# Designs tried in a protein design run: designed miniproteins, single chains, continued (5). Part 78

Each design is a single chain, and the fold is of that chain. pLDDT is the mean over its residues in the fold that is shown.

## One batch from the design tools (miniprotein)

Design m18704
Fold by ESMFold2-Fast:
Structure m18704 (fold): chain A 77 residues (1-77)
Amino acid sequence: MSPEELEREIAAAMGIISLAVLKVAAENAGLEEVAKKADEKIEEVQRALEEGASAEELLELGRRKTEELKKLFEEAK
């Protein structure tokens, strides 16, 4: 694996891990729709990785999707 490919994989993994943690929190809170939105956001990050997004783009996408999901948590209260 090239250093560039490794950086992309790490960037995507960081976003996916953050979203997965929030998904588990949503499931434990009974927020089923928020948990479903977490899955959709994880799939978006995975798709961007497969479509050749840069490590920088993957980090920004992961952060944006994580913030979107946090907002959905607050709106579900």
Scores: mean pLDDT 85

Design m18705
Fold by ESMFold2-Fast:
Structure m18705 (fold): chain A 92 residues (1-92)
Amino acid sequence: SLPLPTTADQYFSPVLTPEQLAAVEAKSAELGLPPGTGVRIAQMAEGFYLAGMDPGLAAKAAVKLYQRLHPGLLTPEQAKELEDFLYEVLSA
C-alpha cells in the first residue's frame, strides 16, 4: 500500500528531528538525487529502526529497499554515502 501523503506544513518523525531530515535531504541533493529522495529514505530507515533494527541495518535496509523500488536511480557510491550518513544521523 502507498503511504499517506504528508502535507508541506506537517511532518512527524518519532526518531528524527526536522533538522536531521533536512540534513539527509541536503546530502541526497548534494549527491544529485531527485528532490524528496533523502527524506523518503530517512523515513524508511526510521521505520526499520522502530521495528527493531540497529541503526546500521536500518540505514542499509532503507537504501536497499529504495534501490529495489527505483532501479538504476542510485549508484553504488551514492548508496554507500547515504547509508553512512543515515547511520550517523540515526546513531546521534
Scores: mean pLDDT 78

Design m18706
Fold by ESMFold2-Fast:
Structure m18706 (fold): chain A 68 residues (1-68)
Amino acid sequence: MREELEREINEAMARMQVNVLLTYPSEDPKKAAEGILNAKKMGASDKEIEELLSKVSKEAQEIFKEKV
């Protein structure tokens, strides 16, 4: 139904955002952390989030941890 379609769209968008962030992580730690948080809110898996965090600065990782 509509909620299932929205879930599929959100998952596709999350996958695209994860791929972009993995390829071009932001140099700004706050922007990097916000990007990862947005990906998580869109349904990115814990494994994808861990991979994104491994590619960003320690500061971005700390900002992300404080917000979850």
Scores: mean pLDDT 73

Design m18707
Fold by ESMFold2-Fast:
Structure m18707 (fold): chain A 76 residues (1-76)
Amino acid sequence: TRTDELARGIAEQMKREKSMTDDQAAEGMRGLYEVAKRTGIKLSEEGLDALAEAAKEAGQKKAAEVIEEVKKELLK
C-alpha cells in the first residue's frame, strides 16, 4: 500500500541520517502518527515493524519505543 511505501522510505532515510539524534527521531515518529491520525492514513503493522527495526539498527531506542507505543494504540 502507499502507507507501506511511505514507512519503507522513512526507514531507509532513518538508516542513512546518522546525524539524527534519538530524541529527534522519536519526535518525528510522534509527528508522523499525528499526521496519520488527522488525515486518516492507516499505518500498517508491517510498516511500523520495519520502522522499529530501522530505529533499533541505528541505535535509536527512544524512537523504537515510540513506534511500539503507536503500534499498541492502533491495535487496541
Scores: mean pLDDT 69

Design m18708
Fold by ESMFold2-Fast:
Structure m18708 (fold): chain A 95 residues (1-95)
Amino acid sequence: MTSVEQALEGAYRNLQSAAETLRKSPEGKEAAEIAEKGAELARSGDQSDAPKVLEIVKKGLELLKKLLDKLDPTLGSAAAINLSGAQFMVELALK
């Protein structure tokens, strides 16, 4: 019974938090820009954007996985939690 709009709002909040965390590291800049793009689409609350938001979140997670060895473990862990939370919320919107 999670509404699509509420799920996409949750994705937006998680993606914003991930972007802010990733921007604290120079190595995180590209991943932050991907998260910001995902947040912009999620903020629309439009169900038609949900598959595109999921694609962007998966791309961000893939890039973060490659950056984990270069990021501070605290920043990398926080970003991973937020991006995983965004993925969960978008998948709820797609059910």
Scores: mean pLDDT 83

Design m18709
Fold by ESMFold2-Fast:
Structure m18709 (fold): chain A 95 residues (1-95)
Amino acid sequence: MKELVEKGIEEMSKVIDEAVERMLKRGANPFDVDVARALALIALAIAKLSVERGENPIDSLKQAADIAAKSLATIDPEVAEYFKKRAEEVLKKLE
């Protein structure tokens, strides 16, 4: 269970970095992007804590991905949609 969550967090962090690169290339403010990235990473950290408390790893990661997508959407809704698709692919590979 711990290894699955750690792998999910690692892969989701890579997708967040891809989304950040896309937002910056589209002219987003670097400070706003950093705040959105920090909130997305906090959501992943909360998912890890939820699993340690006995919650389902896939459900916890799905909740974290939803929060991350909403955070990214405040800066760039198109990039948030890209993130959602990539996060769904990551989750399917973990199941």
Scores: mean pLDDT 83

Design m18710
Fold by ESMFold2-Fast:
Structure m18710 (fold): chain A 90 residues (1-90)
Amino acid sequence: DVEENIARARAHAEAFLARARAALAAGVPLYRRAGASPLEQAEEIERQLRLTEAGLEPELPADAVPASEAEVEALAEALLAAGEAEALAA
């Protein structure tokens, strides 16, 4: 069901944004991959969030740059758009 797939994409993007905002509010730095696509940047931040939530220090990629809250918001929007596009293409 396309509607259910879109709802899942939205939930994923909302969860990503909430987790990233919580980390930044707690003073945990997040890093994006400057040379990567928006989806690859979101995946890298999700990887870092999983490690920091587990109490582990993430190893950063060579192209890591600090991500602002605004950049995280833009990545959440890109993640939603990609998930919605995938749902519509199925």
Scores: mean pLDDT 85

Design m18711
Fold by ESMFold2-Fast:
Structure m18711 (fold): chain A 70 residues (1-70)
Amino acid sequence: EPSSKEILEQFEKLAKTMDKETVSDIAKKAAEYFKSRKDVDALEELLKLAEKYGLKEAAEYIRKEIEKLK
């Protein structure tokens, strides 16, 4: 299975090449995966990528999920 780092690297490649709506959906699915593993570090890195690529709704969703895991 891919590591959290591999998922984040693949996500950034997709964020550079795909439309914003598709990337936002992928970000939310990645967040659910990291949340299921309680991987706060991966969620925080995903949040940085969502903010970098202007995925405002996905970033807000990820931020709320991080707060629930603290």
Scores: mean pLDDT 82

Design m18712
Fold by ESMFold2-Fast:
Structure m18712 (fold): chain A 74 residues (1-74)
Amino acid sequence: MEKEKEVEKLKSEITEIRNYLKKRIDADPDAELTPLEKEIRENIAKAFVALSRGDIETAKKYIEKAKELLKELE
C-alpha cells in the first residue's frame, strides 16, 4: 500500500542525488572529491542501508541531510 510507494519515492530521491554527483565527478575526473561531496555520498549510503532495514524514518533523515549539503554545493 502507501508504504511501498514511499519506499520507491525515497529510492528515487537517492538515485537522483547519486546521478547528480556522478555528473559532477564525470565532468572533472582528475579532480579530487571535495569533503562536501564525500559527505553527501556517505549520507546517501546510510539512507540506502536504512531503507534495506525497513527504517524509513532514518532513511528520510539521511536523505534530508544530503539535500541540505547539496544546497551548499551550489
Scores: mean pLDDT 78

Design m18713
Fold by ESMFold2-Fast:
Structure m18713 (fold): chain A 89 residues (1-89)
Amino acid sequence: MDDEVRRVVEEQRPGILEAAEKHGAREAADEALRALEDAAIRVGATPEQVRRALEVLRTSVEDGASPKGLRRLADAIRRDPAGTLTALS
């Protein structure tokens, strides 16, 4: 389970970081991805839930989410891993 979650995140990571770099938000997007991966593993999220959460993150990044916005998302994920992941799924 955990290995599959990590694989799903790593498959999406390059594309999300590339999109974020166009808006100067690469570091903030990487932080949000790490927070999401850690949260998913801690709460035992399914690969499907992780894919849905990554879709929300990707859309936010492609829409030009600010570094501050992405850091706030990372903080929300860290504060309430289960609730935030459920809301994103």
Scores: mean pLDDT 82

Design m18714
Fold by ESMFold2-Fast:
Order: C-alpha cells, then structure tokens, then sequence
Structure m18714 (fold): chain A 89 residues (1-89)
C-alpha cells in the first residue's frame, strides 16, 4: 500500500491563491515532512492538518493566480512520495 496524493481544489481569494491537497497514508506510514523543492512557484505559507482516518490536508498559499496555477501543474506531475516525506513505523 502506497501513499496517495490528490488535488482537492484551487481557491482564489483576493491577492492569494490556495491549493488544497489530500494525502492518504496507509497505517504503516508516518508523515515526517513535506518537500516543496519540486515547486517552481514560491510558497508563501504551508499548513498541514492530520485527520483521524490517516488523511492529511495540506494547504499551500501563493501570491497571485499564476503562481498557484504553476504549482498546481507541478503537483499534478508529482507522486505522493516526491511531495510527502514518509517513513515506515
């Protein structure tokens, strides 16, 4: 069983764009960090919320719509393992 990354959506709010991601971790894995190095657009804020069902919500903030769209394209090309640093228990 492998970690799964899904794009939930992209939200524009004022001068900011937000990408909402859902990471599903099998019970044998622990999330140790997020690797944003593959994203060409600068991330202004990142928030991670762990849910009870092994799901993790990741919210990435960008300045402007173009940066958000560029990051979305990069994320859609990434596997879960390239974005999420996970370890077996």
Amino acid sequence: PEPVLRVVGMIESGDKTYLLLELTLPAEYELVGIDLSALKAPVTKAAVQRLADGKVIIVLEFDGVENGRAALADIEALSAEELARVRPR
Scores: mean pLDDT 83

Design m18715
Fold by ESMFold2-Fast:
Structure m18715 (fold): chain A 74 residues (1-74)
Amino acid sequence: MSAEELKALIRETAAALIAWLRTASPAEQAAALETFRHTAEVIREYAREHFSEEEYEEIKRLLDERIAELEAVV
């Protein structure tokens, strides 16, 4: 997986999750946010180990932005 492929996957997954969260119960929203935060930590560690410093910083920023967007919808 390239950094560009990973960024695309993050964007697509976050967009789909945001759309679903608008129809979800509070319990489902809380569980989904927790799962996404946990997954984001795993992705950050993967990016740190496998990509350049520049690519890692881009992925980190994208994940932080998507988490903030998800938190704003809930």
Scores: mean pLDDT 83

Design m18716
Fold by ESMFold2-Fast:
Structure m18716 (fold): chain A 75 residues (1-75)
Amino acid sequence: MDKAVALAEAERLLARIRRAAPEELRTPLQVMGYIAAAMGFDELAARLFALAEAEAPDKEEAIRVTEELVRRLRE
């Protein structure tokens, strides 16, 4: 995946996660996990997939993990 495309998509998904209700977090978190995996951030990918599969994902934790991915994509 192109790093610039990954960053743009991750920033769009982070904005979506910030606005989403907790029950709407699964899909954007799964997509963020795929972006992390494609870019070689395996630890972040595992954390994102775990959050996506949780019955009641912590929105604050979801935001923190997605912010960390966006930060690493900017480097």
Scores: mean pLDDT 83

Design m18717
Fold by ESMFold2-Fast:
Structure m18717 (fold): chain A 89 residues (1-89)
Amino acid sequence: HMTEEERLKVLKEALKAYNAGDYDTALEIFRKALEKYPDDKELLAFYASLLADRTGDPELRFRADRMRLNPEEYTVEEIKALIAEAEAL
């Protein structure tokens, strides 16, 4: 179980890198956190949003944003499937 404090720290660090244009660094920060907490739905949804944004695919971005905003409507497996789809592009 990831604590709220740890999740906020990961998000803050990743968003700082993303806003600086260091997209690969931002994605790596999420990957490291997900190695320790592979089923953290909030982290998975944010990671999916970043990956989808990097693909430039508007459908993937829309789907990922819906998962981030409404995580209770989606399973961990559904979010991981979108991540796999984005990684294949």
Scores: mean pLDDT 83

Design m18718
Fold by ESMFold2-Fast:
Structure m18718 (fold): chain A 66 residues (1-66)
Amino acid sequence: GMVSAEEGRRALEGARRAVAEGDGAAAGSVLHDAKKNLPLADEEARRYLEETIRLAEEFLARTGVG
């Protein structure tokens, strides 16, 4: 099924928490799920998932978590 705007917002909040807590593993999980769900997202959810991906990728690039 399509990913909802609520699910997209929860993904973004997950990314924000991972960044705030310095949790690379949580950021990686959120990034993986957001990329997987992006093709299934409606227009509103897609915007949240794109922001989630950008935020998580930026954080992981800074922390060197592989």
Scores: mean pLDDT 82

Design m18719
Fold by ESMFold2-Fast:
Structure m18719 (fold): chain A 91 residues (1-91)
Amino acid sequence: MLEELKEEIRRLARELLESSDPAALAERVAREQPGRGEVLAAAAMAIAMMEQAPDPRKHLEQVLKELEELEKRFGERDIVRAARELLEELV
């Protein structure tokens, strides 16, 4: 389950990185799965942006706080946990 969520986040993050309009793609994913899609899109965007960041360690704490707030709002604990582990692997 957790590894499957990590793979789903990685695939979406790659699609976001390859997209000419990553914000539009993220919004589309959020609309297709209300609640779950919002957290999944935010997690994948965080991974994609951290991979592009020149100093990802400086942004890790802020990104983790943003994911924690999404967990509190939508309850998608497993997606947030998968994203957190992926972000920690990037630093």
Scores: mean pLDDT 81

Design m18720
Fold by ESMFold2-Fast:
Structure m18720 (fold): chain A 97 residues (1-97)
Amino acid sequence: MSREELEREVMVALMRIQVSVAQQTVQRLRARATTAEQQQLIAQMENIVKQLEDLVREAERLVREGASLSDVQAIFDQAKALFRQFNALADQLDALL
């Protein structure tokens, strides 16, 4: 395995961790969501989880096809931005609970 191949695999692994954390957070907060506002925030968070899952699948495809490190990095940067947005929504919802 080349160093570049290892770097791509590490980025995919980190994205999988982000998805797992986001899924667990949604399940925990959804159990406590009772108002329409809280349910709307859960729906927005679930949409981000779906986008993160789609990005993981795309990153895994790119790695399998031998795509450049820069192509995988671009997907990883998108995932990091979505995960930051997810955490902001999670913090907003936690403040309402």
Scores: mean pLDDT 88

Design m18721
Fold by ESMFold2-Fast:
Structure m18721 (fold): chain A 94 residues (1-94)
Amino acid sequence: MEIDEARVLESFALMALELAKKAIRAGDEEGAIEGLDLAARIVERLDLPEEVKAEILALLEAAKEAVRAGDFEGAIALLDRAADLLVAAVDARV
């Protein structure tokens, strides 16, 4: 497995999550959903264990639902959890 590719994709996914958080804090629902969809597409390209990938994607989907419901604090908490799992999962691949 190519460690450089995983680290690059991890960086892009974390950047997409950070952009989504900024959109959430600004009340930009459309921008938040776009950032979450971008993060999900990047995560799907990562060579991670299927269960870990599914858990991260489920957290991103739950965050989209929270954004649509106006639960911005809950959405940010879900994004923080997704970011932590992503970092840990990529680190565990070595």
Scores: mean pLDDT 82

Design m18722
Fold by ESMFold2-Fast:
Structure m18722 (fold): chain A 55 residues (1-55)
Amino acid sequence: KKMVRKLLNIENPVTGKKIIELVRDKESGAWFALEGIRRIMELLGLPEEEVVEME
């Protein structure tokens, strides 16, 4: 969970906002952040459960 939380606090180079802020935004920004996190999770082999709890 700490690894995922660290990743969520990384600033998006395009928007300058942290990924966690995009996840909490109920607009399309949150959708983009969730998709990006799931992709990173798959690449790193992290358990999906750690990301799902953010939902």
Scores: mean pLDDT 56

Design m18723
Fold by ESMFold2-Fast:
Parts: C-alpha cells; sequence; structure tokens
Structure m18723 (fold): chain A 75 residues (1-75)
C-alpha cells in the first residue's frame, strides 16, 4: 500500500504540469487567442516539455474544443 501510494503520488505530481498546460491551452484555443497559445507553449517549453510533448498537449486541447463545438451543434 505505501509503495503503491508513493508511486501514485509521484505520477500525480508528474501529471500536474500536463493537466495545467492542457487546461490553459484549451481556454486559449477556445477563445481564439493565438498570442496566448504561443505564450503557453513558450511557458511549457521553459518548464521542460519537449516539442513532441507540447504538440500532444495542444492536440488534446484542440480535441476538447472540437468536442465542445460538436456538442453545441447537436444541441
Amino acid sequence: DAAAQAAADAHGASLAPVVKYTRKLYEAIKNGDKEKVESIIKEAKEDGFTDEQINALKQAAENMVELDKAKAAAA
């Protein structure tokens, strides 16, 4: 239990920046704020994310925006 909990906490800590940047990108993309998107990408790169990781975060955020649009169109 203690080892499993420590591993879960370590993974949770490692995922916290991913969640942070995905949420920031989602809001910026949703609002069409290209300058904010570029600012967030730069911040993530400075926080140690690779270009590949940043592209994955951007795609995740874009998928969230597309899902919101599809939901709005269906309503």
Scores: mean pLDDT 74

Design m18724
Fold by ESMFold2-Fast:
Structure m18724 (fold): chain A 94 residues (1-94)
Amino acid sequence: SMEEEIKKVLEEAIKELEKLREKSKDENVQKTLEEMIKKVREYVEKGDYEKAIEVFIELGSKAIDLANEKGDYELAKEIEEIGKRTVLEVLEAK
């Protein structure tokens, strides 16, 4: 189903974000990624995939900006690439 496909895409994105959180050197970037993971999981568990996607985009953008501000351009690029891939896969599932 569309919902099951979107769920799988978001769950895979969460796994990738967990890896980035673990290798992040900045505490504020780590906290932003943790908040992103927590809120996306919460909405996925509720079946609110639209809100899960909104939060994913909002907090992903915040994490990218913060990583860039801290000079971690590689981390910012990796978050951006996960974000773009995830959004594309969600759109393809709809």
Scores: mean pLDDT 85

Design m18725
Fold by ESMFold2-Fast:
Structure m18725 (fold): chain A 82 residues (1-82)
Amino acid sequence: MEKILEEYRRFMEELAPKAEEALAAGDYATLKAIVEEAGRKLAEAMAAMARAAGDDELAEQIRAQTEAITAADLAAIEAAAA
């Protein structure tokens, strides 16, 4: 379980400088791509942890909720870009 969180943390550490660069450049297309990828990785990591605990129903709930949060973040970026 902790290994999944550590792999996700390392992935985010690699994305953070790219997200900062995209935001500074006003490159909202790249920022949206980064947020979408980060959301997918978060959903995958959280679902994997729930499955490792033997709770497939919780894994599906976490995936759906994380997808909804990512969609809201993407909408906020689109509003800022407009």
Scores: mean pLDDT 75

Design m18726
Fold by ESMFold2-Fast:
Structure m18726 (fold): chain A 59 residues (1-59)
Amino acid sequence: HMEFKIEPLLTPEQQKAFQEEVNKKAKELGIDIKDFRNAPKEKREELSKIIQEIADKYL
């Protein structure tokens, strides 16, 4: 009955910064976030790890 979430809400500014970091890292790996599904598996896995690391620093 009690709703308890351990993850804080990101501000719109934080969410935008996060998205920009993810997009930059994707491009560095040769992945466009828009075409993520067509990217090589190895690069997608690497980007996923990077996304998780970026998320962790905000949370």
Scores: mean pLDDT 68

Design m18727
Fold by ESMFold2-Fast:
Structure m18727 (fold): chain A 112 residues (1-112)
Amino acid sequence: SEGGKRAREAAEKAVEKSNEGGKKAIEGAKSGKDGAGAGISNIGAGAGALVAARAAEKGNSEGARFAARSAELSAKGAELTSKKSGGEKGEEGGKKAEEGAREAARAAEEAG
């Protein structure tokens, strides 16, 4: 469906934003273990967005929304962790990942 295609495209962009966020969080927080946690959470957000995209493509709107919401939680965890350890770069990375995850969730809802 048209909505499923849009959901997939938005989720693919969310994966890209989550990966960029993860790289920035790790770079900003290289001095602390909290930065590694933020990077891992951002990677998890990217994976969740990808699952959401595939579910939406298959017409599984409920599964897509659930996966996208899980990605949002991971991205928010990354933002909170980054604020403690990564300073500006870590915070920026976490915010980008959260924005991408929210975009994926919205696109998944539009697919339903």
Scores: mean pLDDT 62

Design m18728
Fold by ESMFold2-Fast:
Structure m18728 (fold): chain A 55 residues (1-55)
Amino acid sequence: SLFDRATAVSERMQTFSPDERKAIVKAFQEALKRSGGDKDVALDVMEKRIAELEA
């Protein structure tokens, strides 16, 4: 669910530095803007950025 995804993202974000969190949030905001407010698309972009940093 969207709630479960948001919770998982929030927990993963706590493992990153302030600068890394800022970059991930910026990617989310840009994706939200480009999709016309689609939170699912924005979360997909955010999750991808988090996975890239965890690799």
Scores: mean pLDDT 82

Design m18729
Fold by ESMFold2-Fast:
Structure m18729 (fold): chain A 73 residues (1-73)
Amino acid sequence: MQELQDEIEDLAASLSEEAQRAMQEAIAAARELYLAGASEREALEHALALIRATGDERLRRVADLEEELARLL
């Protein structure tokens, strides 16, 4: 678990400003969905879909690692 978190943090730190903004927007959208009554799973799936839709390879890797981390929690 910790190793996955460390890899996610390292990838996040290496993202371009545009990719970091896209990730923050995806997280914000997921948070709004969760606050509107969606489950944690639905909010996560929404964020992952937005991140993957950017086409950025590093963001795709972050999404894959976040999905793995969610399965361990």
Scores: mean pLDDT 77

Design m18730
Fold by ESMFold2-Fast:
Structure m18730 (fold): chain A 62 residues (1-62)
Amino acid sequence: MILRKPEDEKLSEEERKKREFDYLATSGGFRSKEQFLKAAEKYGISKEEADEAYERGLRGEV
């Protein structure tokens, strides 16, 4: 069962994908930025958000 609210659904879906991608990026350990960007594209994450997650991975923030 799914509640359909246009703007709420868009925000929650986007936020959820970002969180899942961030977790996969930090736990998966991509070897190159290319692989990282490919994963981001698959999850519909923007390049800027992918860059941010990549930087967090480099810093070992998670």
Scores: mean pLDDT 62

Design m18731
Fold by ESMFold2-Fast:
Structure m18731 (fold): chain A 75 residues (1-75)
Amino acid sequence: SEKDELTSQVFEQRQRTQVYGQQALKDPKYVDQLQKAAQDAVDLAKQSGTPEAQKLAQQAQDIADQTVQQVQQQL
């Protein structure tokens, strides 16, 4: 279904957020890609409307927020 496809896309953006999170901790230039991946997860989850998609988007947002805070403390 379309909802299942959107939920799968949220999972992909959550995975991208995790990868960019690790990169951003090493190099702040990845912060923009990190934040975009997390935002894309949130936007796709709103379209999906499933609890699973919302949970994955929340995880992506948490990863991005925690990583940005850590990067800012290193500056």
Scores: mean pLDDT 88

Design m18732
Fold by ESMFold2-Fast:
Structure m18732 (fold): chain A 60 residues (1-60)
Amino acid sequence: METEEQRQRALNTLDQLIKSAKDPEIKERIQRIKEDLEAGKLTLEQVFDEISRIVKEMKK
């Protein structure tokens, strides 16, 4: 179900969120998620759940 293409898309999304985030704490959270995904500590499903949560926080 998970493809290399989906993984690269998740990494690209995380990079864009890091660039767009104004809050240093949010930037650190995104960076940690990226590192955990690269290290295989998080699944793509978990990463997308965290991205959704962060985007909602950034929108407020």
Scores: mean pLDDT 78

Design m18733
Fold by ESMFold2-Fast:
Structure m18733 (fold): chain A 80 residues (1-80)
Amino acid sequence: LSPEMQAFIARARAMLAEDRAVLAEIKADPNSKVPQELLDLGEARLAAAEAAVDDFLALPEKTEADFQALVDRLLALAAA
């Protein structure tokens, strides 16, 4: 992987970890007014994004096409 690709993956993983922590805090807050349906949707999208990164990292050989597919998947999940 290029340094730019490695930096992107590191930032994506850090952001997903932060999003996971925020979601956990919202779920733990008894004063939260966020509807359960939005929490469930957020959980599903976050889990899909985490899985996409993990699947990419599990590849024995990583191509530029595999990296582009990961970027496209993460953008699609963010847009949904």
Scores: mean pLDDT 83

Design m18734
Fold by ESMFold2-Fast:
Structure m18734 (fold): chain A 120 residues (1-120)
Amino acid sequence: MKSIEEILEETRKKIDQIVEELLKAMDTATPEQALELVREAMKKIREIVLQAAEDLMKNASKEEFRKALQELLDYVKEAMEKIIKHAEKRFSPETVAEIKKIISDEYKKLLDELTKLYNS
């Protein structure tokens, strides 16, 4: 049980660090640079969540894994909302639309990779 909570806490802290660094970088970024920064940040979040999912699968029942994974996905959604809200204050609607597309595409990829991992 403690191992699951430790994995969740560590993963949330890593996500928070990536988001904080992204938001700071976006404040001085051009629109083109912001698109690349968001793509790289979302890729890092995906890699961290996938690693956490693998660690959870080794140390948890399928039911415990499903619950912990849902908590992480909810946290990722909160992180995505923070990124979008910050972008809306900083960039044009057109740039924000592109950022939303990148975030949506990366989130779908994360869900697909998690589904494959869970069903393997």
Scores: mean pLDDT 87

Design m18735
Fold by ESMFold2-Fast:
Order: structure tokens, then C-alpha cells, then sequence
Structure m18735 (fold): chain A 79 residues (1-79)
């Protein structure tokens, strides 16, 4: 099965890298204008947010939020 990757540059110089799996699951990685990863979001095939990861200015993960099917969220702080 093939996955596709799309790169979109925003007006503020930020870049969003979107990878879509053959099953329709989507991963979005956001980079700032300096190329630092600021967030990553995972979506299911229906377009619902499943997981969100935030990063500090040095690219270290600061939190992970998991979204359940009922919409409940669990956030784990890392830094």
C-alpha cells in the first residue's frame, strides 16, 4: 500500500508536512520558519484528530494528547 506526502508552506514561513496512509490515516507535522518541529497531529480516515504532540523551540516533545472515539482527551506532559 502506498502513502503520499504533501508539503505546504504558509504565509508566515511555517511548513506543514502531511502524510496520508493507504488506509486514509493522516499525519501532519508543523515546522516553524526556522525548520523546528512545533507540532504533530494524527487524524483517522474520517478526519478526526486522534493524537497531538507539541514541541518546544529546540524540537523536544512537551506534551502528547490522545483523543478517544468518545471525544475524551488524555494529555501527558513530557517536559
Amino acid sequence: AASTTEVKTLSDGSTVVTTTSAAGNRTEVTLDADGNVTSARLYDAAGNLVKEITFDSDGNPTSVTTVAADGSKTTTAIA
Scores: mean pLDDT 78

Design m18736
Fold by ESMFold2-Fast:
Structure m18736 (fold): chain A 78 residues (1-78)
Amino acid sequence: SMAELEEEFEKLTDKLVEYGSEEELKEARKMMEAAIAEIRALAADPSVSDAQLLARVTALLKELIKKLKELLKREEKK
């Protein structure tokens, strides 16, 4: 669900802020800004349907979560 994705994202960002290096925080911010820019571009495109927008936003959020997990993989217990 969207609530589960939001909770997972919040926990990852909280962990990154608490345990991440300055370099990791900078990279995470860059990833988040890129995802937000993509969403804004899609929302501004009149050729993109609501269904397409929701599907792409969901895919972008899942990919962002995956990338944030990869940044933290050395800090996380198995």
Scores: mean pLDDT 75

Design m18737
Fold by ESMFold2-Fast:
Structure m18737 (fold): chain A 82 residues (1-82)
Amino acid sequence: DKIEEAERLILTYVAKLIEEGRLDEVRELVEAMRRSEEEALELLRRLGASEELLEALRIVAEDEEARDRVIAMMESMIRYAE
């Protein structure tokens, strides 16, 4: 499933950012994903994301349920990392 694969790639990257203490960047990504696909893609490019990860974000952004699920999981990960 392309959507499940895309979600896993994004959440794996977010987990890495959290492990590196980059919680503010994860918060910025959550807000960007809520605002627009373009803003989220620009942020990921700035963070040095791979082309595979950028494509994963496009796939997730096109599916409302997947996008909402990823955002909720990211918020949960931030809360428990604090």
Scores: mean pLDDT 86

Design m18738
Fold by ESMFold2-Fast:
Structure m18738 (fold): chain A 75 residues (1-75)
Amino acid sequence: ASEETKEAAREVLEALELYEKGDTKSAAEKFREIAEKYPDTPVGRLSRDAAILLEKGQPLVSLETLRELLEKILE
């Protein structure tokens, strides 16, 4: 993966850690930042969808898929 893709993946991991700790508002804000910073990437698009779900008070139904994506990118 490119350095940009690895940076994006690390930021998504931070957002996911916030969500897992119960800081849903900070997680949503972080996912928004990632989506704005990397808008035309798969990571950016996934982050936008995650932010929208959390802003609506809905859970992240793709949590396992997010972790798999991050693990593959950070290899």
Scores: mean pLDDT 75

